# Designed miniproteins, single chains, continued (5), part 69

Each design is a single chain, and the fold is of that chain. pLDDT is the mean over its residues in the fold that is shown.

## One batch from the design tools (miniprotein)

Design m18544
Fold by ESMFold2-Fast:
Structure m18544 (fold): chain A 77 residues (1-77)
Amino acid sequence: MVDEAYELAKRALELNIKALEAEKAGDLEKAEELTKEAKELAEEFEELWNKITDEEKKKELEEKLKEAHKELQEKLK
């Protein structure tokens, strides 16, 4: 479950970054498509996140996601 939540959140972050790149390039149609896809994955992540009752596992997942977010933001530079 934790690994599944991580993969969903990471994929949503990747799609969100790609959407920002598409928007910057002027491809608004692609940006909108990617944003919708990211939103669906984020909703699935939230459902799994709420099912995790172990606070230590939640903290580990949050830490991994912060690291992944930093890596993805660096790619956008």
Scores: mean pLDDT 78

Design m18545
Fold by ESMFold2-Fast:
Structure m18545 (fold): chain A 62 residues (1-62)
Amino acid sequence: MAEIEELARAAASPDRERALEALRQLEELIKRAMQEGDFETVRAALEALRAVAEQIEATLAA
């Protein structure tokens, strides 16, 4: 959980390189969790990605 929160914060970063690296790490975490059947981690990571998307949309609307 803490790892997902840290990656979500990094993905919402104004530093594009940091944000892209965090998104890649979230993608790999989701793939690994899917392969292992850890759907709780998958759900948490997808929810974090949704929050990041909402944050970006809010920034564009401001």
Scores: mean pLDDT 75

Design m18546
Fold by ESMFold2-Fast:
Structure m18546 (fold): chain A 91 residues (1-91)
Amino acid sequence: NLEKLLADQYTEYGEFLLRQGKYEEAVKAFKKAIELDPNNARAYLVLGRAYDKLGKKEEAIKWYQKAIEIAEKNGDTVLAREAKKLLEEVK
């Protein structure tokens, strides 16, 4: 599935940008990943992290909650737990 492969590539690129401190660019990359694959729970998780780094706590909470929802739907218990942990750390 080409769309899923492209979503994974945008997610990886966004994570690279996140590590470089390019939080706004990372948000754009993760949003493109979600457009290509709306069931990519990891893309929602790292989108939440990017918003958290930008100090946009309400957006971070929203996307962490969506990451939990999609991860649980997909049976990804590890990612759901990670998203719950990050949600608790939003101040």
Scores: mean pLDDT 89

Design m18547
Fold by ESMFold2-Fast:
Structure m18547 (fold): chain A 79 residues (1-79)
Amino acid sequence: SELRQKFNQLLQQARDRMARGDSTVDQVVQWFRDKWADWLSKTSGIPKSQADSLSTQEANLYMLPVALSISRRKAEQKK
């Protein structure tokens, strides 16, 4: 679906940012939350308060595991 495609695009961009070390985990999570909430409120017709809540839940649910995975890989790559 369109929602899944947009979500996955933002998630991939967040992964790239984390992998490059451009930002702290918290900064990437904040960026993802803001971009996703904005897209939901403007494109999907979801009320701003609900979009912000959903975006926060999605960021915490999906971004944290991704950040942990990237941190683990970077630690291994430094061998």
Scores: mean pLDDT 74

Design m18548
Fold by ESMFold2-Fast:
Structure m18548 (fold): chain A 69 residues (1-69)
Amino acid sequence: MEKEIENEIALALVLMYLSLARKFLEQGDLEAAEEEIKKAKKLVEENPEIAKEAQPLIEELEKELEEAK
């Protein structure tokens, strides 16, 4: 139960950080976007059980960040 709740919270935070990163990318703030992606990646590293759901979303946004540079 506790681990399941932790994973749900971690995934929600990842999605929040990725949403912020996308918003910063749309605004041209590449540095802020990269920081939010980094926060999402750290959460996945700390909560590997969410990686299957989170990793593809992180990779998509990292690709968009690199293309925006």
Scores: mean pLDDT 81

Design m18550
Fold by ESMFold2-Fast:
Structure m18550 (fold): chain A 69 residues (1-69)
Amino acid sequence: DELKKRILEALLTYGPLTARELAEILGVSQSTVSKTLKELEKEGLVERDRETGRYSLSAKGVALVLELR
């Protein structure tokens, strides 16, 4: 999935980001990004900070991004 790859690469490059920041960077709707982030979180590839609402890569997510390149 191209959008999943782009989200993971953005998080690797820019660090922890909100769904809104990712939507602005990627030029995609916030609703689409939020849905995809929830899928990535269920897959264990990203983690959400409940205090800030920011998403970051898990160790598994970092490994997967490096494999996709």
Scores: mean pLDDT 84

Design m18551
Fold by ESMFold2-Fast:
Structure m18551 (fold): chain A 87 residues (1-87)
Amino acid sequence: KEPSPEVVELYRKAAEALEAGDLETAAEYLEKVLELEPEDALAQTYLGYVLAQLGRYEEAREYFEKALELDPNSPLARGLLEELEAK
């Protein structure tokens, strides 16, 4: 299924916020992606990453686990979860 133009724009805004170091704004845009596409494994993975950078480790773990339920072969989600557990 092709991502909607709205979802693509939200991803772009999240990426811009991440590059600017605005982690809270990045999380807000990724949460909006998940409101529109709850089963977006990539959005769950990126939101987990942002939450981990904010020190919200339990929430980050939950999102990585959800991403792996949707895409068990995701090297990104698996790698980020392993890094989180190594702390």
Scores: mean pLDDT 82

Design m18553
Fold by ESMFold2-Fast:
Structure m18553 (fold): chain A 60 residues (1-60)
Amino acid sequence: DAARREQLIQEAADLVREMLATDDPARREALVAQIRAIQDELGLDADALGDAIAAALAAA
């Protein structure tokens, strides 16, 4: 489902934004775990997910 895929990529981009704003290591670790869960759900490798997140952040 393309709509679901787009939503998950946007969620991952939002999590990256939160991770960059966070100075708490425990919070950052939790955000990284959520991003990894989205990667697994999408079935993307790290490179493909990174490209999709970069595109979403550039579009914002």
Scores: mean pLDDT 81

Design m18554
Fold by ESMFold2-Fast:
Structure m18554 (fold): chain A 69 residues (1-69)
Amino acid sequence: MEELEELLKKVRELADELDKLGYPNIAASRFTAAEVTVVGLLFEGRVDEAIATAKDYVEDLEKLVEKLK
């Protein structure tokens, strides 16, 4: 649970960075998709898949931030 909370915090921080770079709509869309998917998996008790999905969103957002700098 702690690991997932830290990953979701990273998703939020990366989305905030995208917003600061001038891409608020992309930031909001990516954050919402990550949150909905992760929460859905948690609701079904699929914790390992929720963590893996959160990690994938962090990696994708990190690449997007780096590309848009």
Scores: mean pLDDT 82

Design m18555
Fold by ESMFold2-Fast:
Structure m18555 (fold): chain A 82 residues (1-82)
Amino acid sequence: MLENLAKLAEEQGHTEVAELLREAQKIYDELVKKGLLNSRTLARIIGYALAVLGALLDGQWEEAVRIAKEFVEELKKMLEKG
C-alpha cells in the first residue's frame, strides 16, 4: 500500500513525499511485527494514506509533504505506546 503510493510520488518527482511514505511503511511493518495493529489504529493509518493520496492527485505537493510528516509522527507515537 504505502510503497505503491511512494512510487507514485517518486514518478511525479516528489522524492521527499516518497521518502516519508517509505519511512511510514517501515514503521507500519514494525507495528505489524509487534502485533500493535487494532481496528482503530488501522483506520487512522488508512485515513492518513488516503489524505496523502488525495493531496498527490490534486497536485497539492506542500500539503502532501505536511500530511506525510504528520503520518510518520503518528505512526512513531503508535509504536512508542506499545
Scores: mean pLDDT 83

Design m18556
Fold by ESMFold2-Fast:
Structure m18556 (fold): chain A 83 residues (1-83)
Amino acid sequence: MTRVILESTFEDEDSARRGGPLIRQHALRLPGVLSVDTRIDGNRVTTTATFRSRDDALRGAPLLRQHALRIPGVLSVRTTILD
């Protein structure tokens, strides 16, 4: 299984609290996703999506990143893929 870790930095804690659930909801709809964990720490949201296969993760990661960048109050997004 392959993990995609998305680190999203928001303008403030309120924006992070609103944005985190939206990122989680989108991640859960991606093909091949087995689980999604979301941690909110101040203005930072860490979303870990576990995929069934590396191919699903490679297809899903760009979509997850694109969605996160469209959320109001997001300043930056970092994506890491781990086998």
Scores: mean pLDDT 88

Design m18557
Fold by ESMFold2-Fast:
Structure m18557 (fold): chain A 100 residues (1-100)
Amino acid sequence: AMDEALEKAKELALELFNQGKTIKEIRDALRQAGIPEAVIDAFVTALSFVLVLDRLASPEEKIELPTDDTKPSDLPNFDPERAVELAYGLARGILEADGL
């Protein structure tokens, strides 16, 4: 299991959300921290999915697709702690499906 790498990704992403970093900057920081590419891909994919679901839960707001330039902290009603927990759980499921 890559649970230790996912925990590190979660902690670092939460800190970077509070710093107003983009999805690209978060990915680059995870890579610089020595997190395996498979874990980075799973976590960033999961995070992007969580951000889309949070937007769909707010039907009165304009839905915008997350990009590499998206700052999660700029999104309306963004909850960084909830976002990293959901991304962690989903990323773990992706990695388990890949036999990691």
Scores: mean pLDDT 75

Design m18558
Fold by ESMFold2-Fast:
Structure m18558 (fold): chain A 64 residues (1-64)
Amino acid sequence: MKKRAEVVFPASATTQQIAEAVRLAQELGAKVVEARMLTPDSIRLVIEGEKAEEAAEKIRELLA
């Protein structure tokens, strides 16, 4: 059964920050399966895998 977590980036997030988030998720054994504009000011990433929640938390720490 797949775990799923989401992280919301500001629309001002750089391509580098998004790429680092994807890399971090992959390093933890999770996969980014979706990226979409949630509002004009935010981008949502959806992460799947056993480590999805852990990856999401680490990505939030990266953005702080």
Scores: mean pLDDT 73

Design m18559
Fold by ESMFold2-Fast:
Structure m18559 (fold): chain A 98 residues (1-98)
Amino acid sequence: GSGLAGAGGIAAAGGAIAGRAAVRAATGAAAARAVGAAIKGIGGGITAGLGLAAGDAVAAVAGGLEAAEGGLLAAAAGGAAGGAAGVAAGVVAAAAGA
């Protein structure tokens, strides 16, 4: 079962790259924002998962909010797929790693 974290990480990286490529077709500045948003989404997802595993409701909520914010930033930058993939991959990675 330990392959889920690796698969999640690859999916997140793929999503971020795809999002960046799409955004780069429009603007280089937006590409940087899409990557940042995807990373934020991944970090928030991991924090939320670890918080849930540890029974820390505050950390779980904080991580969830960060992941949601990352997703919104990715959507605004035209990288919605990257942000969503990042959040999903982060949650999967956290669940598999916990």
Scores: mean pLDDT 56

Design m18560
Fold by ESMFold2-Fast:
Structure m18560 (fold): chain A 74 residues (1-74)
Amino acid sequence: MTPEELLEKGKELFEEGKYREAINYFGVAARKSKDPKLKAEAYRYAAEAYEKMGDTVGAEILRKQADEYEKKAK
């Protein structure tokens, strides 16, 4: 799976309400990608999934990571 395929699979799982599994796919997508834009999107979706699970602290950490990568995207 490419980082793009991992991100799309994570989105599908998120839409199904499988937040834990979605987070795993978003995390792997972010780790395997060198594209700051893809990393930012993966971290934003992971943050949303953490929020849906009631982990507000985890969500906040990932939103900050997403913001840093989005800042690097041109």
Scores: mean pLDDT 85

Design m18561
Fold by ESMFold2-Fast:
Structure m18561 (fold): chain A 61 residues (1-61)
Amino acid sequence: GKKLVVNANGDPKAAGDGLAKAVAEGATKLVIKGKLSEAEAVQAKGLGKAHGIETEVTIEK
């Protein structure tokens, strides 16, 4: 399946926008990188799973 990579850089909207794009393009995997909290990472993974998208988050300091 298609894979998308998004750089969040501490912007919580970037993760949501990346998920919306992944859904629109029929992607099966989304990789989110950047300055995210653990809670934001958990929420992004949960939302991805609800849409059938495997979501991986890499937290950067």
Scores: mean pLDDT 76

Design m18562
Fold by ESMFold2-Fast:
Structure m18562 (fold): chain A 68 residues (1-68)
Amino acid sequence: SAASDAAKAVTDAYKQGIAATVTLADGTVLKVDPKNPASVTGAVLRVIGEDPATVTVTIGDKTTTFTS
């Protein structure tokens, strides 16, 4: 699903020490800071809980859109 793929991408970025931004179709923006573990937990829980059909993740300079 888009949610699970986005959650994996964000978690992988966090483990690599890279900041990530998650953008939902409704315009919600979630920022993930590798120095703040609560930010990755919050973003993952929000994305999985809402199970959106589309999630856009920006990691460094790369943007990926996941769809289910």
Scores: mean pLDDT 83

Design m18563
Fold by ESMFold2-Fast:
Structure m18563 (fold): chain A 85 residues (1-85)
Amino acid sequence: SLREEIEALKEELEEVTRQVADAMNAGDRSALQEAKTRAEEILERARELKRQAEKAGDEESVKEAEELIRRAESLIATIDKLLAR
């Protein structure tokens, strides 16, 4: 279901967030770049789920997907700042 896919993406984003923290502590720029790629993939999947929810008229899933999009965009911006140092 759309809800199950959104929940799975939320869990993946939390894993990526932890990966970023671990990479920062290790000074591992390659791991930060990998985390960015994963976050960008999550962002694209979240945008697709939002489109599917809109077509289905599922306003709750649209809002959840929008929140996931915002979180993924914020994480990507954070990783970009870390890579710029």
Scores: mean pLDDT 89

Design m18564
Fold by ESMFold2-Fast:
Structure m18564 (fold): chain A 55 residues (1-55)
Amino acid sequence: SPEALLERFRELLATLPVDEAWERAGLLVAGVPDPEERLRLLEEMARLLAERQAA
Protein backbone atom coordinates (compact mmCIF):
# COMPACT_ATOMS: atom_id res chain seq x y z
CA SER A 1 0.00 0.00 0.00
CA PRO A 2 1.14 3.62 -0.42
CA GLU A 3 1.11 4.10 3.38
CA ALA A 4 3.35 1.04 3.89
CA LEU A 5 5.87 2.39 1.36
CA LEU A 6 5.90 5.81 3.07
CA GLU A 7 6.38 4.13 6.47
CA ARG A 8 9.30 2.10 5.06
CA PHE A 9 10.83 5.30 3.64
CA ARG A 10 10.54 7.01 7.05
CA GLU A 11 12.46 4.05 8.58
CA LEU A 12 15.17 4.40 5.93
CA LEU A 13 15.46 8.16 6.57
CA ALA A 14 15.97 7.41 10.30
CA THR A 15 18.80 4.92 9.67
CA LEU A 16 20.57 5.99 6.44
CA PRO A 17 22.24 9.16 5.13
CA VAL A 18 19.74 11.25 3.13
CA ASP A 19 21.46 10.53 -0.22
CA GLU A 20 21.25 6.75 0.33
CA ALA A 21 17.66 7.01 1.59
CA TRP A 22 16.70 8.91 -1.59
CA GLU A 23 18.24 6.22 -3.82
CA ARG A 24 16.22 3.61 -1.87
CA ALA A 25 13.07 5.72 -2.45
CA GLY A 26 13.51 5.20 -6.20
CA LEU A 27 13.75 1.42 -5.66
CA LEU A 28 10.67 1.40 -3.39
CA VAL A 29 8.46 3.15 -5.97
CA ALA A 30 9.83 1.18 -8.96
CA GLY A 31 7.41 -1.64 -8.01
CA VAL A 32 4.36 0.66 -8.20
CA PRO A 33 2.63 -0.07 -11.55
CA ASP A 34 0.57 3.18 -11.80
CA PRO A 35 2.82 6.05 -13.00
CA GLU A 36 0.62 8.72 -11.33
CA GLU A 37 0.65 6.89 -7.98
CA ARG A 38 4.43 6.43 -8.29
CA LEU A 39 4.86 10.19 -8.87
CA ARG A 40 2.64 11.07 -5.88
CA LEU A 41 4.67 8.72 -3.65
CA LEU A 42 7.96 10.24 -4.86
CA GLU A 43 6.62 13.75 -4.18
CA GLU A 44 5.60 12.76 -0.63
CA MET A 45 8.96 11.03 -0.05
CA ALA A 46 10.75 14.18 -1.29
CA ARG A 47 8.71 16.21 1.22
CA LEU A 48 9.71 13.84 4.06
CA LEU A 49 13.35 14.07 2.97
CA ALA A 50 13.20 17.89 2.92
CA GLU A 51 11.75 17.87 6.46
CA ARG A 52 14.61 15.63 7.65
CA GLN A 53 17.24 17.87 6.00
CA ALA A 54 15.66 20.98 7.62
CA ALA A 55 15.78 19.41 11.09
Scores: mean pLDDT 81

Design m18565
Fold by ESMFold2-Fast:
Structure m18565 (fold): chain A 61 residues (1-61)
Amino acid sequence: SAREELEARVVALREELWRLWRAGRLSEERYLAVMQEVLAAVNAGDLERARAILEAALAAL
């Protein structure tokens, strides 16, 4: 389903952001700030917003 595809995309983007933080390419402060926004969007049921936040964070690198 479109929802399952979106959930899988959010998971993949979160894993990529975590790997970049662990590789030292992203500060801990920026990583935590992005993850806080993502968690708020996920808790609100807004997976499109969660995806957009993650894609914007990755594009800024």
Scores: mean pLDDT 88

Design m18566
Fold by ESMFold2-Fast:
Structure m18566 (fold): chain A 62 residues (1-62)
Amino acid sequence: MSREELEREVDRALAVMALTLYLKISKDPEKRKKLEELRDEVLADPNASPQEVIDKAKEILK
């Protein structure tokens, strides 16, 4: 269990949790669709940058 592996797992978990919270808070169907797409992207590509994903989610919520 290297520090790098643990850090990546934590970052991925945090990104998924953030997307889940945004989905729970947002009731706008258009924004929910885009957030669901982002979550699917993160799940499909574990190498995706969590910071970029979170930034995109925040932009959708504008």
Scores: mean pLDDT 75

Design m18567
Fold by ESMFold2-Fast:
Structure m18567 (fold): chain A 55 residues (1-55)
Amino acid sequence: SSLLKQQKREEEIQREIDEAFLRMQLWVALKAGEYEEARELAEKLGLEPPPLPPP
């Protein structure tokens, strides 16, 4: 139905917005050296986690 098509488009747009926001937060965390936060954000995005700092 037209309603389902509209809903799918809105869901796709919302996912893209959410992903862009998370990617921005990931970039900020990486620049700030917050590797643990960056790893959590990468997991939420379904991305491979960034390298952690040496112990």
Scores: mean pLDDT 73

Design m18568
Fold by ESMFold2-Fast:
Structure m18568 (fold): chain A 79 residues (1-79)
Amino acid sequence: ATPTPDELLERIEELIEEAEEYIRKGDIEEALKKLQEASQLLGELVERYPNLTPEQQARLEELLKRLEELRERVQKMLA
């Protein structure tokens, strides 16, 4: 079955939380993998569901912000 937008948003949030945990532990390779998986699911969400509710859109915007902040943190750790 095709996942719902709420199911995709939940999975993206879980992957972001897993990435945060790996960053905390210093496991940058696993953190990058989780961030990449989150980015892929986010791409699927916006492609499959162009008409999100205002609540879903707000969740998406918050997850996008968290994802970008984590990418920047990882880039600084690799420099």
Scores: mean pLDDT 86

Design m18569
Fold by ESMFold2-Fast:
Structure m18569 (fold): chain A 70 residues (1-70)
Amino acid sequence: SMSSQRLRQAQDRWDRRVDDLMDMMGVSRQQAQQRVRDSVRFLERARRNGTVLPPDSVQIVDDWRVIDRS
């Protein structure tokens, strides 16, 4: 279904971000996942405070919303 495809795409991008962060920073998968989640929380607070997010940051937040609500 379209919803399953959207979830797969969001999960694939999320997993890529986690893998890239692990490689870049030399941290564990658990630490990388936590850092990406921390970034989402930071970006959501910035948006609530009136900050206009660039498209890549919007994508991170939107991907998390799809994953978290599934």
Scores: mean pLDDT 84

Design m18570
Fold by ESMFold2-Fast:
Structure m18570 (fold): chain A 56 residues (1-56)
Amino acid sequence: ALSPEAAALLQEHIVDVFGSVERTRANFSEEELRTYLESLGLPEEVVEEILAYLRS
């Protein structure tokens, strides 16, 4: 489960940008997604929470 903050950032930076969680998971590696999320200046804890959610 995501925190409300991580869920909002997942919606804004992944779902709204790439279309869906499923599409993002199918087309990007965890390393690529980490680099993308880090490039946005998100806190380390939020990046790890989003990546853990995408693995599940």
Scores: mean pLDDT 82

Design m18571
Fold by ESMFold2-Fast:
Structure m18571 (fold): chain A 65 residues (1-65)
Amino acid sequence: EKQELAIKEVAADVLYVAAQIDPSDAETALEGYREALEMAKKLGDQDTVERLEKRIAEVEAILAA
């Protein structure tokens, strides 16, 4: 479960980095982070929840620009 969460977060981080260059990757990064956030909430991993919420806000800012 935590390993799966870590893999999803890393996958979304790769897309987040790509979105800094090409905003078209931002929607996929957002979806990945939202899935990881739901998993983190179910696991009660508050540190990961806070980190993912911050990343989601950053990706949403890219999409809004």
Scores: mean pLDDT 77

Design m18572
Fold by ESMFold2-Fast:
Structure m18572 (fold): chain A 78 residues (1-78)
Amino acid sequence: MAEEVANKIVDVAKKLGIDVDKDGLLRALRYLSPAQLAEVDALVNQAAAALAAGDNERAKQLLQEAVNRAQRAYAAAL
């Protein structure tokens, strides 16, 4: 589950020209509850859909929100 979400984030980020540390992201995602992980996954799926529709700005916003939510949840778990 966490690895699948991390792979989706990396794939969308690469298509948008954004660098992400997959290992660091995966560590953060592993600290999320199932509900938090589902929220991040939903945002990444929305980002991928926006990218497929050619809305790169919306895709970037959704991807950034997904990463921010993962990082905030990870920080709260520490």
Scores: mean pLDDT 83

Design m18573
Fold by ESMFold2-Fast:
Structure m18573 (fold): chain A 63 residues (1-63)
Amino acid sequence: GTSVTTTITVSSADDGQRQTALDTVKKQAEDEAKKRLEEGASSVFTGVGLQPNGVALGVVGSR
């Protein structure tokens, strides 16, 4: 099978912005996961990582 990875990164300067960034990243992850599943991916996994001033999100699909 072919693996596909999508990464979304959002930066924030304070706790309030970080929480807003997390919500935005989660919504984008859900949209990307849904799209990958509809495109015929057999499985989709999402991961969220925190950085000192930002959030990184990875979406991995297998076809």
Scores: mean pLDDT 58

Design m18574
Fold by ESMFold2-Fast:
Structure m18574 (fold): chain A 56 residues (1-56)
Amino acid sequence: MSEEEQLQKEIEEAERLVVRAIIRGEISPEQAEAVYKKGLETKDYEAFLEELKKAI
């Protein structure tokens, strides 16, 4: 499996953690939106994953 395939799976896991953090009230939906916006702009899967992990 390619590195991109592995990173996509890890991003999906990190997204679930972000959703749980929002539900718990640990982060706001606004903060989550900022993380996704930054990640999408970079088009760098590793940077995107790092941003998601930092959000939780």
Scores: mean pLDDT 69

Design m18575
Fold by ESMFold2-Fast:
Structure m18575 (fold): chain A 118 residues (1-118)
Amino acid sequence: MTTLTESGGGTVATGGSLTLTSKISGNYKNILSVSWFRQAPGEPLKFVAEISIGGMTAYAEEFKGRATISWDWEKKTLYLDLRDLKPEDTAVYYRSAVVIENGKGVVVWGEGVEVTVV
């Protein structure tokens, strides 16, 4: 079974940067796309960024120029680089992945990574 394990959350100062990572275990060829979402206190879940297995990327408007999503295929790791962070970016960040399981695409969610901007 293909799994992803998230890390890289924590506390960062206003204007700072932070990298969230998802480490792939198993066959990365079973992954079709990986997306990041965020949920700030009292707010709905919001899209941040997405990357497909083919390298196609998409970003929410508020993160254009402030986020980069990328694969390191040798390390089997996905990176979400967040820059110019603001107190309003304080949220739990959730990784979603579409993986092939029993010949079908299945959406798999991570546990969440806490990001606090002070």
Scores: mean pLDDT 83

Design m18576
Fold by ESMFold2-Fast:
Structure m18576 (fold): chain A 59 residues (1-59)
Amino acid sequence: SERKRKRKEIIGEVLGVPVEDIPDDPNTTLYDLGFNGFTESLLKRRLEKELGEDLGDVV
């Protein structure tokens, strides 16, 4: 639960989207939320640093 919430917060901050607008499985809809090559690089760094997750676990 905490890890999932933290992931949503990171995605929301990187994409500039409110956390409440991020689905529980964001990897299926990231492009609809403005995901692109620039935000991909930012997400990768933050997920690895804060959660120890690979971007492939999200996208």
Scores: mean pLDDT 68

Design m18577
Fold by ESMFold2-Fast:
Structure m18577 (fold): chain A 115 residues (1-115)
Amino acid sequence: MEERRKALIEQARAAGLDPELVEKAFEAYENNDYKAFLDALIGLAEQGHPAAAVALDEAIRRYLEKRGEKYDPRTPLSAREVAARARKLFDEMTDEERNELGKIAAEVFKKLVEE
C-alpha cells in the first residue's frame, strides 16, 4: 500500500498537480473520512485532474439519482466545470450528505485508478 501511495504522489508531482492533495486523499480514505476524501478529490479536479473530474461527475450522478433527482448537464463539462459544480454542492450539503457523496466518489475513483 505505501509503494502505491508513493507512486501516485510522484505521478501527481510529475503531472504538475499538488502532491499534498493526493496525500490528503489517501489519508482520508484510510481513516474512512469520506468528507475529507471528497474535499481532496474536488481539489484535484480543480487542478484539472481528468480521473478526479470523471469520478466526481459519476459520483454526483449516482448520488442525485439515489435521492430521486436528475443530473443532466446540457453541455459536456470540463474538469474545472465539474469541480465548480462539486464544490457548490459540497458547500450546500450537511456533513452526512458530504460523507455519503464521498463514499460514492471513493468507490468510483478506486475503479478508475485500479485500471
Scores: mean pLDDT 74

Design m18578
Fold by ESMFold2-Fast:
Structure m18578 (fold): chain A 97 residues (1-97)
Amino acid sequence: MPSVLEVARKAAEAVLEYLREHLPEVVEAAEARVEELLAYIEANPELSYDEALALLSQALAELGRRHAVPLAQLREALFLAVKAAYEALGAELSGLI
């Protein structure tokens, strides 16, 4: 099974890629916040996948409010994060079969 940190990293990578293409002005702030979040998850191995993804969603919502990101673009970034997390979990399950 992939670690919570590994799944969170893949979800964060999907968000950062979307932001680089559509909202380059917030990328530096998003990268800094993602690094802080991933360090927190690594330091707290008891976190579930759902808790880690909730923390990522909260961080994105905070960035969206601070930088006046359109709600439609924020929702798209969150959708891609969730999709990347499920794909990471599905790929690991396939490797076990």
Scores: mean pLDDT 77

Design m18579
Fold by ESMFold2-Fast:
Structure m18579 (fold): chain A 56 residues (1-56)
Amino acid sequence: SASEAAKAAASGEGALRMGEMLGNPRVIEAGRRALELGKAGDAAGALAALQEAGVG
């Protein structure tokens, strides 16, 4: 749903910020991917991207 996609995008943005602070390129990539998928309405894809990086 749009609500779940918005939550997934917010989670991706948080992961991106955390990855940048920690200097972890895997977390940065996962956060960026999740943000883009969440913005596109793909909540499931966004969550999968975060889980693959171990941050979901």
Scores: mean pLDDT 80

